# Ledger of designs, part 66: designed miniproteins, single chains

Each design is a single chain, and the fold is of that chain. pLDDT is the mean over its residues in the fold that is shown.

## One batch from the design tools (miniprotein)

Design m2277
Fold by ESMFold2-Fast:
Structure m2277 (fold): chain A 74 residues (1-74)
Amino acid sequence: SAAAELVAEVAARMSPEQADKFGAALQAGNVAVARRVAEAAGVRLSDEQLRAMAALSPEELGRAVRAGLARRAA
């Protein structure tokens, strides 16, 4: 999905610690914390983008975050 791909792109710009916090915030529906973590990584996200990401299942969120971290390592 477009939302899962965007999560992977954002996570690719994050440290593993930031990516874990970002994923946990999205899973909890805490868009304010998710936005703050993204901003610390130099990424600006809209409320619509954050809500779309937060609507992903925990499994899709976990896979997207791991995919982004793998891209960062490459």
Scores: mean pLDDT 85

Design m2278
Fold by ESMFold2-Fast:
Structure m2278 (fold): chain A 65 residues (1-65)
Amino acid sequence: MSEEEKKALEEAIELAKKLLEEGASGREAFQAGVDYLKSKGIEVTEEMKEAIERALVRKHIELTS
């Protein structure tokens, strides 16, 4: 993964977490993160999807604790 791809992934994760915090479903937040990466011209890999999903699980636990 390139440095630009890592930065875009971090931005996608932050966007997804923010949407979850604003009351979006986990699926909606995940899809927004994926769509953000695609909008940057990035081919979304399985590793990127796992990173977004993992971050959203952690954020969901924070919001429900």
Scores: mean pLDDT 82

Design m2279
Fold by ESMFold2-Fast:
Formats: structure tokens, sequence, C-alpha cells
Structure m2279 (fold): chain A 83 residues (1-83)
């Protein structure tokens, strides 16, 4: 996947995550966050950091607990990228 195409897919997945948080399906929203981060991991550090910032921002809007869950997923995927 080209970097620009990956950024569009990440944005789409994060938009889906936000929709599921609004619908009260936190588990499904967090799954979409993980998918966005995995695409970032596969396409490079810049895309991964962008996905992580988006994920944490979306979680924060929906409350402290969801922010912490999004941060945990982002930290896990960032650690895997550096190994």
Amino acid sequence: MKEAEANKEIAKLLSEAQRYFHEGDDEKALEYIREALEIGKETGKSNLLNAARGAVGIGRIHGEELKEKAEKIAKEILKEYEE
C-alpha cells in the first residue's frame, strides 16, 4: 500500500471507530482503532504516530477510560514496531 493510500484507510478506520463509540459499541470501536494502528505499523512510523494521535484523541472525547484503552492499544503497537 502506498503511504498516501494508507493514510486515507487509517482516517476511514478512525472515523468508523468514532461512529461505534457514539453508538455505544466501545469494543467494536477499539477493534477499528487497532486496525488503523496495524496499517500504520505496516506503512511506517509517521503513519503509525498519526494513527496513534487520532486514536487517543477519539478516545479522549468519549471519556478517560476509553482514552486509557486507546492509549494502551497504541503503546502495544508502537512497541511491536520498535522490535
Scores: mean pLDDT 81

Design m2280
Fold by ESMFold2-Fast:
Structure m2280 (fold): chain A 63 residues (1-63)
Amino acid sequence: MTLKVTGSNKVGSPVTFEDGSKGTVVAQVDADTAIVRNDANGELWLAKGLTADGSTGTATKIA
């Protein structure tokens, strides 16, 4: 499953998925890639296209 996600790639930053669910960045992988945990269910997502100052990227479920 793949969703759009909006937010910063900084660890601890909140993000919003396109379905309205909220997440938190748990790891920054590179300049535009982060691992995000969904706050409601604990699912892990690989988010691409998120910058440090905030942008909209694409998240793919990994766990």
Scores: mean pLDDT 80

Design m2281
Fold by ESMFold2-Fast:
Structure m2281 (fold): chain A 77 residues (1-77)
Amino acid sequence: SEEELRKRAERALELARRAMAIAGGELTGTVDEFHAVQGLTPEQLIRTMYGFGEGLEYAQPTPELRRLLAELRRLAE
């Protein structure tokens, strides 16, 4: 459903924010802001956050980033 997809997108964004914080940075914005500014649907945002997490884990292959990436992957697939 649209509600379930939105909740998955919100969870993906939360996980990506945690991954960015571990990497020493900050990820800002809401699901609605990503749609308004970048035209990303909730499904596209989930895939984008997964790709972002892959890049962070590749640069910093820590067990904690791998755990967050595994959860992002489950949301994307």
Scores: mean pLDDT 85

Design m2282
Fold by ESMFold2-Fast:
Structure m2282 (fold): chain A 118 residues (1-118)
Amino acid sequence: SDRQEAIKLNLEGMELFRQGNYELAEEAYKKAIEKDPSFVLAYLGLADVYLTQGQEELALKALEAAKEKLPSATPQELFLASRVVDKLLIKAEEMGRSPEVLEALEELKELIQEKLAS
């Protein structure tokens, strides 16, 4: 299924990112989004790539897309997304990213927590 292919591409992106292959990680996350445009985790992976490289405008676009796709997330995906957003918040603070980035991540965190509490 498109979702299963998106999950596989997302895992590939995570491994490439762990290896420091940011360009290939970005490509893998974008391919995951092409397979399933509703797959929240791929947008968060893309945001991680952009934040790590200081591409804040692209990161904000990816975070906004993740926010829009939250209604399509399963409870398991929401749980995983909450963990990713927490890591992104720590990373953004440690890297001195803009208040706009921190605000977008805090808003995502609150929305995910609200959905998990439901």
Scores: mean pLDDT 89

Design m2283
Fold by ESMFold2-Fast:
Structure m2283 (fold): chain A 63 residues (1-63)
Amino acid sequence: LEGALFRATSDVVARHPEELALRAGDVVEVLEDLGAGMVLVRSLVTGEEGVVPLAALEFIGRL
């Protein structure tokens, strides 16, 4: 998963300080697979990093 590009399939709300809010269509790079369906990502739109559920993301490719 690390280095893979994903697109948010829906808006994602950040509920905790470690989580990242996303808009539908935002592209992110996976930095780390945290397990339990959660990933640490970097937004290619904002440059911000945070945790998001993998279920909210669609694989689109690798850099």
Scores: mean pLDDT 82

Design m2284
Fold by ESMFold2-Fast:
Order: structure tokens, then sequence, then C-alpha cells
Structure m2284 (fold): chain A 80 residues (1-80)
């Protein structure tokens, strides 16, 4: 259960990173759709993360913060 959740979080982080890297090369319409998908992934990731034991949360926290920052940066870059 815990290991399965951690694996899902890692997959979501990888997907957010892939979308973030591709974002500058997309059309404005595709960038908007990608940002919506990234926000959904971020919500799923956070839900899984807060369901983990505290020790696992502490280990993953820097990666969770990094993913969150990337989504916020993408939003800032697109909406200005």
Amino acid sequence: STEEKINQINQIINEINEKYDKLPNLSKEQQQQTLEEMNKLLDEMQKLYFSLPQSDQEKLRPQIIDAWNKVRQAESDLLK
C-alpha cells in the first residue's frame, strides 16, 4: 500500500516534469490544456502524499515542493 502510493507519486512527478519540459514548444491552446492536466496531477500527487506515513512524507517533501513550484511557474508564465 505505502510502496504502491510512493510509486504512483514518483510516476506523477515524472509526468509533471515531462509536461513542464515540453510546455515552451506547445501552442498557446495546448499550453493551457497541459497546465490544466498538470494541476490535476498535482492535486492527485498531494492527496497521495498526505496519506503517507510521516517518515515517507519527510523523504519526499523536497520532490513534492519542486513539482508544486514547477506547476506554479508554468501558470505564471502562461497567464501573464
Scores: mean pLDDT 87

Design m2285
Fold by ESMFold2-Fast:
Structure m2285 (fold): chain A 95 residues (1-95)
Amino acid sequence: MELANLAARALILALEKRMTEEEARRLAEEAVRLAGVTDPEERAELIELGTAALLGLPEQFEQLSEEQRKEWIEEEVKALREAGAEEELLKKIEE
């Protein structure tokens, strides 16, 4: 549930074009914490990987056609809903 809510928040920031390096790193740190990773080296590697992936989301959306973007969003919203994301967050993505 918490990871699904984190993913929903990340998607909202990316769709609103508000995904900064600071926000991406903060979200990546929270994801690694929720995953229970305690090794400092592994944490650092996963945070850097997650930050890079989140910063790449807006560019990935720009490369998709309007139809491909809608399909991707619909599939992601369905996956997040099945994972237990809060409806308030899902509604913001669907708007």
Scores: mean pLDDT 78

Design m2286
Fold by ESMFold2-Fast:
Structure m2286 (fold): chain A 88 residues (1-88)
Amino acid sequence: ISREELLDLFIEVGEAAAERLLTEPFNPSRFTLALMGAESARQSGDYERALEILEKVLEAVKRTERTEKHKKIIEELEKKIEELRKEI
């Protein structure tokens, strides 16, 4: 399996995980998969897909119970989204 095939697979899995984070209760494994998908999209130069995944993850985290850990995750996600928007 090639690097490009692996990146495409992680993007597809990450997009599915991000959708499920919006429609189902927060799941840490789906959160990790969504972030992996976003990073894979960024590495592939598909900044629009990466941005969409990160925005969905951010929205899902904002809907979850607000703990100090979730606040830090929100800050990190907002920073990644801002950095990624500069690439577009």
Scores: mean pLDDT 79

Design m2287
Fold by ESMFold2-Fast:
Structure m2287 (fold): chain A 103 residues (1-103)
Amino acid sequence: MIELTEIPPDASFEEVLARLDEQMEKLIEAAKKNPEEAMDLFAGVLQQLAAAARRLTPEQIRELIERFKEGVEKLVKVLPDDEAETVKAAGDQAIAWMEARAA
C-alpha cells in the first residue's frame, strides 16, 4: 500500500502546497498501476485538504483550490472513465466546500 505523507497540523501554507503536490504525484503514479488503490488515496487527500482549509486564510484557500484543480486534471487523464468521473465529482464537491469557506 502506498502511504501518503500526512500534512502536519502546524504546517506552513508553503508546506501544505508542497505536500499536496507530492500527494497528487504519488496518486497519479498509483492510478497508472492500480486505479482502485488511487481512489482510496484520493479519499485521504480530500480529508487532509478539509483539515488544512479550516486553518487557512481565504486567500490561501483560493491558491490551494487552484493547485488542487491542477492535480485533479492530471489524475483524471490517467484513470479509467468510471474512476475519472468519481474523482471529478468528489473533486468538484471539495472545491465547492473550500470556495464557500473562502467567501
Scores: mean pLDDT 80

Design m2288
Fold by ESMFold2-Fast:
Structure m2288 (fold): chain A 96 residues (1-96)
Amino acid sequence: GARLVQALQDAADALIEAVRSGDREAIDAALGRLDQALVALGKVASQLTPDQVQAAVDALRRAARAVREHLPEPLGSGLAESLEGAAEQLEELSKL
């Protein structure tokens, strides 16, 4: 629960910083961390509190806004849609 939400928030913040800096290696590393955190959270989504779900969703939506703003099209829109989709999936999984 809480540790996995923190890992997702840390990964999202790392992605935001990486896209602002334009560092390709940092972007790839942050995306890898984010994917690992999302997979782990998906397995325990039904055990998350509403506040934990909201924190994870907010982190994903902040990352989506940053990638849309700072990455060139069509990559920015594509990654933002994937992050927004992950937020929606996490909200739905938390209801199970």
Scores: mean pLDDT 85

Design m2289
Fold by ESMFold2-Fast:
Structure m2289 (fold): chain A 86 residues (1-86)
Amino acid sequence: SRMDLRDALNRGRNQSVSTVISNVRQAIQQVRDSLTPQQVQRITDAIQRSRNQSVDDMIRSIIRASQDLTPQQQDQIAQAIRQNLS
């Protein structure tokens, strides 16, 4: 769900921007077979556009880019993010 994705991203809120970027990119790579190339591109673009901003702005941008995803796709990304933080 959108809430689960937000909660997963917020676990990285105290990390550096580069760590958040690496974690989200790894998560997208792990679930890429469940995403369309266009969905992957939107999330990648959101990361690139917000990389010079705060972690909070990046999280907000990623969540916004993920609005077109199904709840199942959002949950898969959230799970991958949590696994990468463990």
Scores: mean pLDDT 80

Design m2290
Fold by ESMFold2-Fast:
Structure m2290 (fold): chain A 94 residues (1-94)
Amino acid sequence: AAPVPAVRAALEAAVEAAARAAEEKFGPVERAELVDAEVRVEETPEGALIELEAVVEVTSEDGRRARARVRLRALSDAEGRVTVLEVEVELEEL
């Protein structure tokens, strides 16, 4: 399994990606909350490949609510650095 800090960093990146996507569409974000996540980890010669699908609920400052589905691939290297390779965000207004 990937180190817990690397998985945490990937999940934080997913929440940040959801917040940024919502901010671009709705304006300033008041809150972004991780509500569900499915995580897969594969060991590679370059490090631990982390693939996740996360559900993030976002609330804007003007009271708009959205659900973000985030698909993210990240690599955790031997130094514990996490690099986001790919991120896709799908927003659904609630």
Scores: mean pLDDT 82

Design m2291
Fold by ESMFold2-Fast:
Structure m2291 (fold): chain A 66 residues (1-66)
Amino acid sequence: SLDDFLEDSLKAMAEYLKKLAEKVSPETRERYLKEIDEVMNDKSLSIEEKFQRLAEIFRKVREELA
């Protein structure tokens, strides 16, 4: 279903972000990994809101790597 596809896509995005976060300093890496897990496990957020939160984390990680 579309919902199953979106959930799988969200999980793939989270795993990709965790891999990118491994490239930042060890001190900030743990913070980003925790933030990603908090977004993924937040039952109050819709799938769309989770995508938006992960996109914000992606922006922050990219700024750290610049």
Scores: mean pLDDT 83

Design m2292
Fold by ESMFold2-Fast:
Formats: structure tokens, C-alpha cells, sequence
Structure m2292 (fold): chain A 69 residues (1-69)
């Protein structure tokens, strides 16, 4: 469900604040779900991000899109 995806993404965003490794694990689990294409692209960019700050930015953008849906 959309609510489940939002909850998992919020958890991934919290993980990204403290541990890039934990955030990557959460993102891999999220990417197994049926996601809107725009959200999937942002999460893949987050996973490929070179910095924690860049990862967080992509996750925040993905969360904003999901909440507008």
C-alpha cells in the first residue's frame, strides 16, 4: 500500500541521518516494492549518491512525491 511505502521510506530517511549502510539496506527493501516510476528513480539516485547529504536530499524528494499522491 502507499502508506506502507511512505512508512518504509520515512524509516530509510531516519536511517540515512545516522548510518549510510542501514539506509542502503532499507532502500534495497523499498526497491523490491511496486513503486511509482518517479519515486523509483529518486530512490535509485539516492542509492547511487556519493554523500550522505545527497542521499537524504533524494529520499526527501521521493517522500514529498508519495505524500502528494
Amino acid sequence: SLEEIIEQLENALKAAQVSETSARAALHDLLKLDLPEEVRELLEKGLAAKTQEEMIEYLEKALEILKKS
Scores: mean pLDDT 81

Design m2293
Fold by ESMFold2-Fast:
Structure m2293 (fold): chain A 105 residues (1-105)
Amino acid sequence: SSLQQQIEFLDRQISRYRKIAEEVEAGKLSEEEIRELATFLLMDASVLKIEFERKGDKEGVEKATEIADLFAEAAQTGDREKLLQGLRKAIELYEEQKKKLEEEL
């Protein structure tokens, strides 16, 4: 079903972001690599914000904006902790979306 396909997509995003967070937490990335990674994740967060806006999900827009702001700060500063905060909040948001869809099964 389309609902199951959406849940599978969210599972893939959660797994992807958890792997990224583990790599960042390992502390082997340079400040430049942190900036580059944060820049790509900022693009993902911007797309997520647009999708929530299209759905009329105001809470989703606010959460996606907070995540985008954290990634933007990490992209400017190379701050590993800001990148990790953004990643953790993104994982929480994807887990919340997945739970809502699972309750519709």
Scores: mean pLDDT 87

Design m2294
Fold by ESMFold2-Fast:
Structure m2294 (fold): chain A 107 residues (1-107)
Amino acid sequence: MSPAEILEELVKKLKELQKELDLSPETKEVLDALIEKLEKLAKLLKEYEKNNVENSKLIEEIDLAIEMIDRFLEYLKKYDPEAAEKIEPILEEAKKKLEEYKKKLEK
């Protein structure tokens, strides 16, 4: 699975969770912002794969995705811990896949 595909799968799962969870308006706004940023980053990563860019550029964008995921999870833990408990497994799974891909690029 490519980094772009990992982010696309994460976005799909997050959109499905939005329909299942009765999230506060504030949490919905922050989650919608994350989804938009992840969709833009997935598109950029697809372009990078097509253009055979250097591994350093892919690693940089993967690190950005991981940082965005971590910041969102910290926000949820502070302001909406019940939503954090439900969303964290999906975020951690995506983060793990991204870190595993990054490790392969560094070898």
Scores: mean pLDDT 84

Design m2295
Fold by ESMFold2-Fast:
Structure m2295 (fold): chain A 61 residues (1-61)
Amino acid sequence: MSAEQRAEGEAIVARILEAERAGDEAALNAGMRELMQLSRRDPELAAAMVAELQARMRAER
């Protein structure tokens, strides 16, 4: 996994978390679509990002 690909995944997770905190449903849906596109290109990275997203969302609740 390249540093660029990892940074892309981290940026997607950050956008999803910010959308969730803001209650921005459109931005949340857009971020989830980006994560699904990532899973088609790099399923291992996407799985790691999903796990991180779930952990951070639980911590922010």
Scores: mean pLDDT 78

Design m2296
Fold by ESMFold2-Fast:
Order: structure tokens, then sequence, then C-alpha cells
Structure m2296 (fold): chain A 77 residues (1-77)
């Protein structure tokens, strides 16, 4: 989905720009994950199977964002 990919890439850019601001990092991550969740919920629907799939994909995106934040912090001079 192009929308999810766009949100994810936009979040990564914002994180890179705001990595020194803990509040901004938390807000950017939360907003991106909320937007991704809403798009995935709309795509997959509200069946029990769809709910599990949405949660799994959101958790994967959260892990990727957390890993990216860790990488940015390691590169900070």
Amino acid sequence: MEEVKKIFEEAKKKLEENIDDRRAVTQIKGEALDKIYRILKEKYGDTPEARLKVQEEVLNFREELDKYIEELRKKKS
C-alpha cells in the first residue's frame, strides 16, 4: 500500500530531523503508528482474522521504527 509506505518514510524523515527531541520522537512514532493502524484496519476489516493481521503488521512497523530510532541515536555525535 502506497499510503502506508509514504507514512512510514515520512515518519523516518521526521525522526531523523527531530532525534534530539525526545517528545517529538515519541509524538512522531505514535502519530505514524496510529495512521498505519487506521489504514490497515480499513483495508483488512473487523473480522477476528483481520484484527490479528492488523495487530501483527502494526507491531512489525513499531519494531522497525524503534530499530531506526536506535540507529539514529548510535550515529549521534
Scores: mean pLDDT 82

Design m2297
Fold by ESMFold2-Fast:
Structure m2297 (fold): chain A 59 residues (1-59)
Amino acid sequence: GPALERARELLARVEAGEQTLELFEEGQRAIVKAMAEGEVEEATRLGRRLHELAREAGL
């Protein structure tokens, strides 16, 4: 759905080097929305990757 597609877009931007707090926060919001829309398994996978990238960025 749109929230999961947005989460994938934002994660791709973070992986490309756009490591800002604002982008991580927007990504987390998109993941939570995707989970609420029933895309739990894939959104959980993206959330784990986003968390890993945030930890590596010191955020």
Scores: mean pLDDT 86

Design m2298
Fold by ESMFold2-Fast:
Structure m2298 (fold): chain A 61 residues (1-61)
Amino acid sequence: AQELLEQAEQLRQKAKEYRKKAEELMKSDDPKDQLEAEILLGVADLLEGMASWLERKAKEL
């Protein structure tokens, strides 16, 4: 159970880092940076979804 919570926390931290990087890229008027920002936001959403799933599994054990 503890290991699942630790993995969930790591995924949430990674998601926060990707969102922060995406916010900086979104300040750029470069279409390439804006596309990279969209990709990072999508990855962050997936990581947060995985973290939520792991947290639910930890509570069931």
Scores: mean pLDDT 82

Design m2299
Fold by ESMFold2-Fast:
Structure m2299 (fold): chain A 72 residues (1-72)
Amino acid sequence: RVERGKATAEAAAQDIIDYGKKVGYDAGIAQAEAMIALARREAEESPEAAELNRAIIDVFEAAKAQLEAAKA
């Protein structure tokens, strides 16, 4: 379900934000980009999962934006 997948992605995104704050913002941003790339690839391979993957992409894009803002 989208709601369950989104909640799991939000928890993972928070871990990436915490990782970026501890190790370095560029490292956190790179990890968020990797997760976005995986979700985009899955959406291309499984169009029926597009709604779930869009929600996952939005969550990791928000985490990336937060780290970019903190870096600036």
Scores: mean pLDDT 79

Design m2300
Fold by ESMFold2-Fast:
Structure m2300 (fold): chain A 75 residues (1-75)
Amino acid sequence: SEGEKLLEEIERLLAELAALAAQLLDPDTHDALVQQLEETLEYVKKLLEQGNFELVKKVKRHLEALVAQLRARLA
């Protein structure tokens, strides 16, 4: 379904963001970010249950932008 595809894409982006952050951030800042990413995943799951695909797509775009920003810092 569309919701399953969006969830898989967001889970991949969150995993990539966590991996990039582990390379760039100190352990305390990394732990705080990982907690925020877990909260983001729970928020996305709630939005999908509500059928709010518009907000899920906005979250996805925001995560894609964050991944691009962190990749640029490692280049």
Scores: mean pLDDT 83

Design m2301
Fold by ESMFold2-Fast:
Structure m2301 (fold): chain A 83 residues (1-83)
Amino acid sequence: MSLEEAIELLSRAIQGDGESQELALHAVRRAMEAAGVPVEEIDAVLVALAQQPERAREILTEVARRHGEEVVLRAAEELLRLS
């Protein structure tokens, strides 16, 4: 899976129904926690994704830039495992 494919998969789930959004937010939280990202920063990202789902691609691109592409790749893999 490429970074672009991972961002697209996560963004579609975040912009989907409540269950899809909840699974995607859970996957993002787990990936960021595993990477050692501070809780305050994880919470800010999750709030932004939930309140502004149309910005999901932008927000996830920034997560990859700041914390590494593998964080977003892990989140997409976790979402696929949960689906």
Scores: mean pLDDT 88

Design m2302
Fold by ESMFold2-Fast:
Structure m2302 (fold): chain A 63 residues (1-63)
Amino acid sequence: GEEAAREAERAAREFVAALRAGDSAKTQEYGKRLGEAIRRAKEAGDEEAARRAAEFSQRAGGG
C-alpha cells in the first residue's frame, strides 16, 4: 500500500543523498535498499512511486 510507496521514496532520497556526499559504501547499501523498495512498491500497486525510484537508481548508476 502507501507505506511501500513511502519507503521507495525514502530509499530514493537516502540514495541520492549518499551520492551527493560521495559516500560509495552508503551509495551501494542504499542502492540495494532502493531496489528492494521499488519491488515492494510494485507489489503494492503503486507504479508511480516504483517508477520514480527506478529512475533515480538509473541516473545514479550512470546509465
Scores: mean pLDDT 72

Design m2303
Fold by ESMFold2-Fast:
Structure m2303 (fold): chain A 85 residues (1-85)
Amino acid sequence: SAAVEEAIRAALEAALAAIDAGDVEGAKEALRELARLALEHARDLSKGIAAALLAIAAQIELDRGDYAGAKALAEAAAEVALEGL
């Protein structure tokens, strides 16, 4: 659905903006929302799970201070989530 695609893209944009601002807690909140949307709305469950794991990996990279890695994983999570719809 267009609404779910828009929500996934909005969650990604929020995560990337928070990372660029150094707002680790805001970025983690957006990544948790991205994971929730991926799991709740996946028609392909394997892709929903993969997207959620990528979003978790992005949160781990934030804790490591690897903001570039976190952004790459967040983008991958959104792409896989959209493929799973």
Scores: mean pLDDT 92

Design m2304
Fold by ESMFold2-Fast:
Structure m2304 (fold): chain A 74 residues (1-74)
Amino acid sequence: SMEEVKKEMEKINEAILKLAEEMLAAGVPKDVVFHAAKQLLEKEKKIFIEKYPEAEELVEKMVEETLKRLKELL
């Protein structure tokens, strides 16, 4: 269901943002952190669209919002 897709993506996206915060705290350069987190978000997007093609619009919106939060973090 759309609700299950949303809940699972929320968990993954929060984990990606937390990883980015931890990498920054460890002294990893901002560009490296952004690139790594963006690659994870792009993989997530591809997997969820392939598994739930009817949720494509929701998946794209959730990834875009997480990318905005990531940019604010950096």
Scores: mean pLDDT 89

Design m2305
Fold by ESMFold2-Fast:
Structure m2305 (fold): chain A 91 residues (1-91)
Amino acid sequence: SIKDYMAKHPDALHLFIGGIPREIAPELQKQGFNVESVAVEDLLKNPEKYKDKKLIIFYDDDSPYIRKYLPKLKELFPDAEFVPIKDGKVV
């Protein structure tokens, strides 16, 4: 599960991008997880905000929009782990 994945990386900032990931992020944040819901556009505009952090980025694997920007995001965050989410689950 997403929670089990985050539990393996407690020191990471977990960014949620895309429709389904961003809908579940607020509940995880209320449960005390280090999570942030972020638009792809905001990551592209302000990458420096996150560069000095250990990042795990959960993204909507079914989103053509996310797929379009995924290569650029990986260039901006080469040390980040990118985790595909489908139907609210890690794939």
Scores: mean pLDDT 79

Design m2306
Fold by ESMFold2-Fast:
Structure m2306 (fold): chain A 80 residues (1-80)
Amino acid sequence: MEEIEEGVRLIEEAVRRTVERTATPEDYARAGDINYEKAKKSTDPEEKVKLLREAAENYRKAGDEKKAEEALKEAEKIEK
């Protein structure tokens, strides 16, 4: 239990340091756009949902909540 908590903390710290050093909001926005375009081109519903959710997370990291919500709504329509 305690070992698992230490592992999670180390991963979170590594991700935070990497993002702080290298990634900009513009980089996340571009990653979101790439995933969104891949979702449009995909013919597999499961792959589309996965790509749309990944696009939404990248848009949220970029601070673009409107695009993130739009991608999530499209994913929900395909899933249900």
Scores: mean pLDDT 73

Design m2307
Fold by ESMFold2-Fast:
Structure m2307 (fold): chain A 80 residues (1-80)
Amino acid sequence: SLTVRELADLLRDFFQLQNVSDEELLATLQALLEGRTGRPFRADDRLSVAEAVAFARDLAELLGLSEEQIQALVDRIRAA
């Protein structure tokens, strides 16, 4: 499992998000997770691997990533 903060840091590295502050990225991820699950998330809340993978797949599809890029992101989450 990884925390919401650890997932935010992983997404920053994977997508090379250098122009977004840590606070903005974390707040955006928290809002997206709340929209998906119907519950609020704190930075230190733990996600199961299955929850993190499901979220990342949905996000990657919305961003128009290829299946190969989606699989690479999933592999990064599973390795964390």
Scores: mean pLDDT 80

Design m2308
Fold by ESMFold2-Fast:
Parts: structure tokens; C-alpha cells; sequence
Structure m2308 (fold): chain A 87 residues (1-87)
């Protein structure tokens, strides 16, 4: 699935110290997750949240605070959109 591919690319970029690439992949996952919320695709939303959580953990383990914060902000944005879409 495209979201998983973007997640793997982001994790690789974090491990290789390529922050700009990691941030681009996080943005792509966020866009795919937002589309999934709009389409009611809860499985894709869950997958996006899972991949963003994985990226956040790997960034923390590698001391990449910028990528960790970006992933956390993306998680919060998707969680808020998911709750607003229901109410």
C-alpha cells in the first residue's frame, strides 16, 4: 500500500540522516491520511497513524527531534480530522 511505502522511505531517510526527505514523506502520508478521512477509509487512516507513530519512534531513537515533532503534529492533525469528520 502507498502509505506503507512512504512510511518505509521516511524511516530509511531518518536512519540515513536525510531530514528533508523524511519530512517530505511525512507530508505525503499526512495528505494520504487526510484523503482517507474524507473518503471514510478507516483502514487507510489507521495505517497512516501507525506509520507516523513508527516514524516518530525511529526519529526519537536517532535523536532527530525535527522529524519526531513533524510526525507528532501529523498524528494530531489526523486525529483531529477524524473526530471532526464524525461530529
Amino acid sequence: MEIEEEGEKAIRAVREGRRDEALEHIERILRLGKRAVDEGDLEAVELALRELNRISRVAEENGDLETEIAAGVAILALAVLLTVHRK
Scores: mean pLDDT 85

Design m2309
Fold by ESMFold2-Fast:
Formats: sequence, structure tokens, C-alpha cells
Structure m2309 (fold): chain A 99 residues (1-99)
Amino acid sequence: MELAERLRELANKARELAKKSTDPEVQELLIQAAYSLGTAATLLESPKPQLDVAIRNLRDAVELLERAAKLSTDPELQAEIRKLAGEVRELIAEVEKLK
């Protein structure tokens, strides 16, 4: 599923942003967001996709990304995290259409 591959790309972006952070709390939130995005991708690739559970994981990822952005003191990192959260919100809308 192309949506699952896009989610894995976003999960990788979250991990790369975590490496750029000097704040261990921001780093932890970004790693947790990456995990939720990866879990959603796996759920969408299931022979019986659990769309509601995938959407919940995507919403959790958005919340984690928004918290990471709020805690970040680096304006460039903050902007990149917010952009990533926006991309995840767009994918939530796409997954909702599969119901």
C-alpha cells in the first residue's frame, strides 16, 4: 500500500529530526512519533487492515509531534516538526477515505 510507504518515510523523517535535537525530551517524543507512524503503516498492510487502530496511531503521532514542536527551542527544527505533523494530518484524511 502506497500510504504505508509514505508513513514509513515520515517515520524516518521523525527519527532524523530526533538526531538534530539537543533536548532529550524532544528526541524521545520524536522517536515515539516515529514508532506510532511505523505501527500505523504495519496495520494498513495487514490482510485485514485495522483502519480505526491505524488512525488512532496516526493521531497519537500528531499529538507527539505537536508536543515536540512546542518544547523545541530551535526555530528551524520546530518548523520541520510542524511540517511533519501537517503531512501526518493529510494522511489521516486519506486513511479515513478508505472506510
Scores: mean pLDDT 86

Design m2310
Fold by ESMFold2-Fast:
Order: C-alpha cells, then structure tokens, then sequence
Structure m2310 (fold): chain A 62 residues (1-62)
C-alpha cells in the first residue's frame, strides 16, 4: 500500500542518512544505500527511488 511504501521509505531515509554521516558516504552511495534498505523492508521500486532521492538531496544541502 502507499502508506506501507511511505513507512519503508521514511525508515530507510533515516537509517541511510545516519550511516552516511557516521561513515562519510557520498550522496550517491547514501542514495543507493537508502534504495537497498527500502527494498529490504518490502518497499516498492518507486518507494526506493523516493528514499534514495531524499537521501541524496539531504546530504547535498549540508
């Protein structure tokens, strides 16, 4: 469902952003990590793209 996809994307975004900050990941690497976490949580490909894009943008704005 859209709600379940949104929950997966939001959780993946938070985890990927925390790991990126701790490990010094590039925005591109963090984006891919967010996509992988979203898919692992059962999110759709669309949710994974959303999580990846949000993670990349958040790091680029720092």
Amino acid sequence: SVLEDGNAAAKAFKEALELARKQGLTPDDASELAREITLKLGGSEEAAELAGGMTRLALLRE
Scores: mean pLDDT 83

Design m2311
Fold by ESMFold2-Fast:
Structure m2311 (fold): chain A 67 residues (1-67)
Amino acid sequence: SPWEAFIRREIDEAVAEQDVEGLERIKPEDLLAIMKEMGVPEEELEPVLQFLEEAVREGKERIARAA
């Protein structure tokens, strides 16, 4: 999914910079609004949001391990 690739890129960038605040600014409700505006099918919305939640959690764990 292009959206999952986008999320992964954002997470990797924030992790490389150790930017926990950057990760916390990636909110499911904001991404949902953007995806709906772009006409993403409803069947893709929930999987992408679930991927975001997991990716943010993993990103925070990666930063914690690097510290």
Scores: mean pLDDT 81

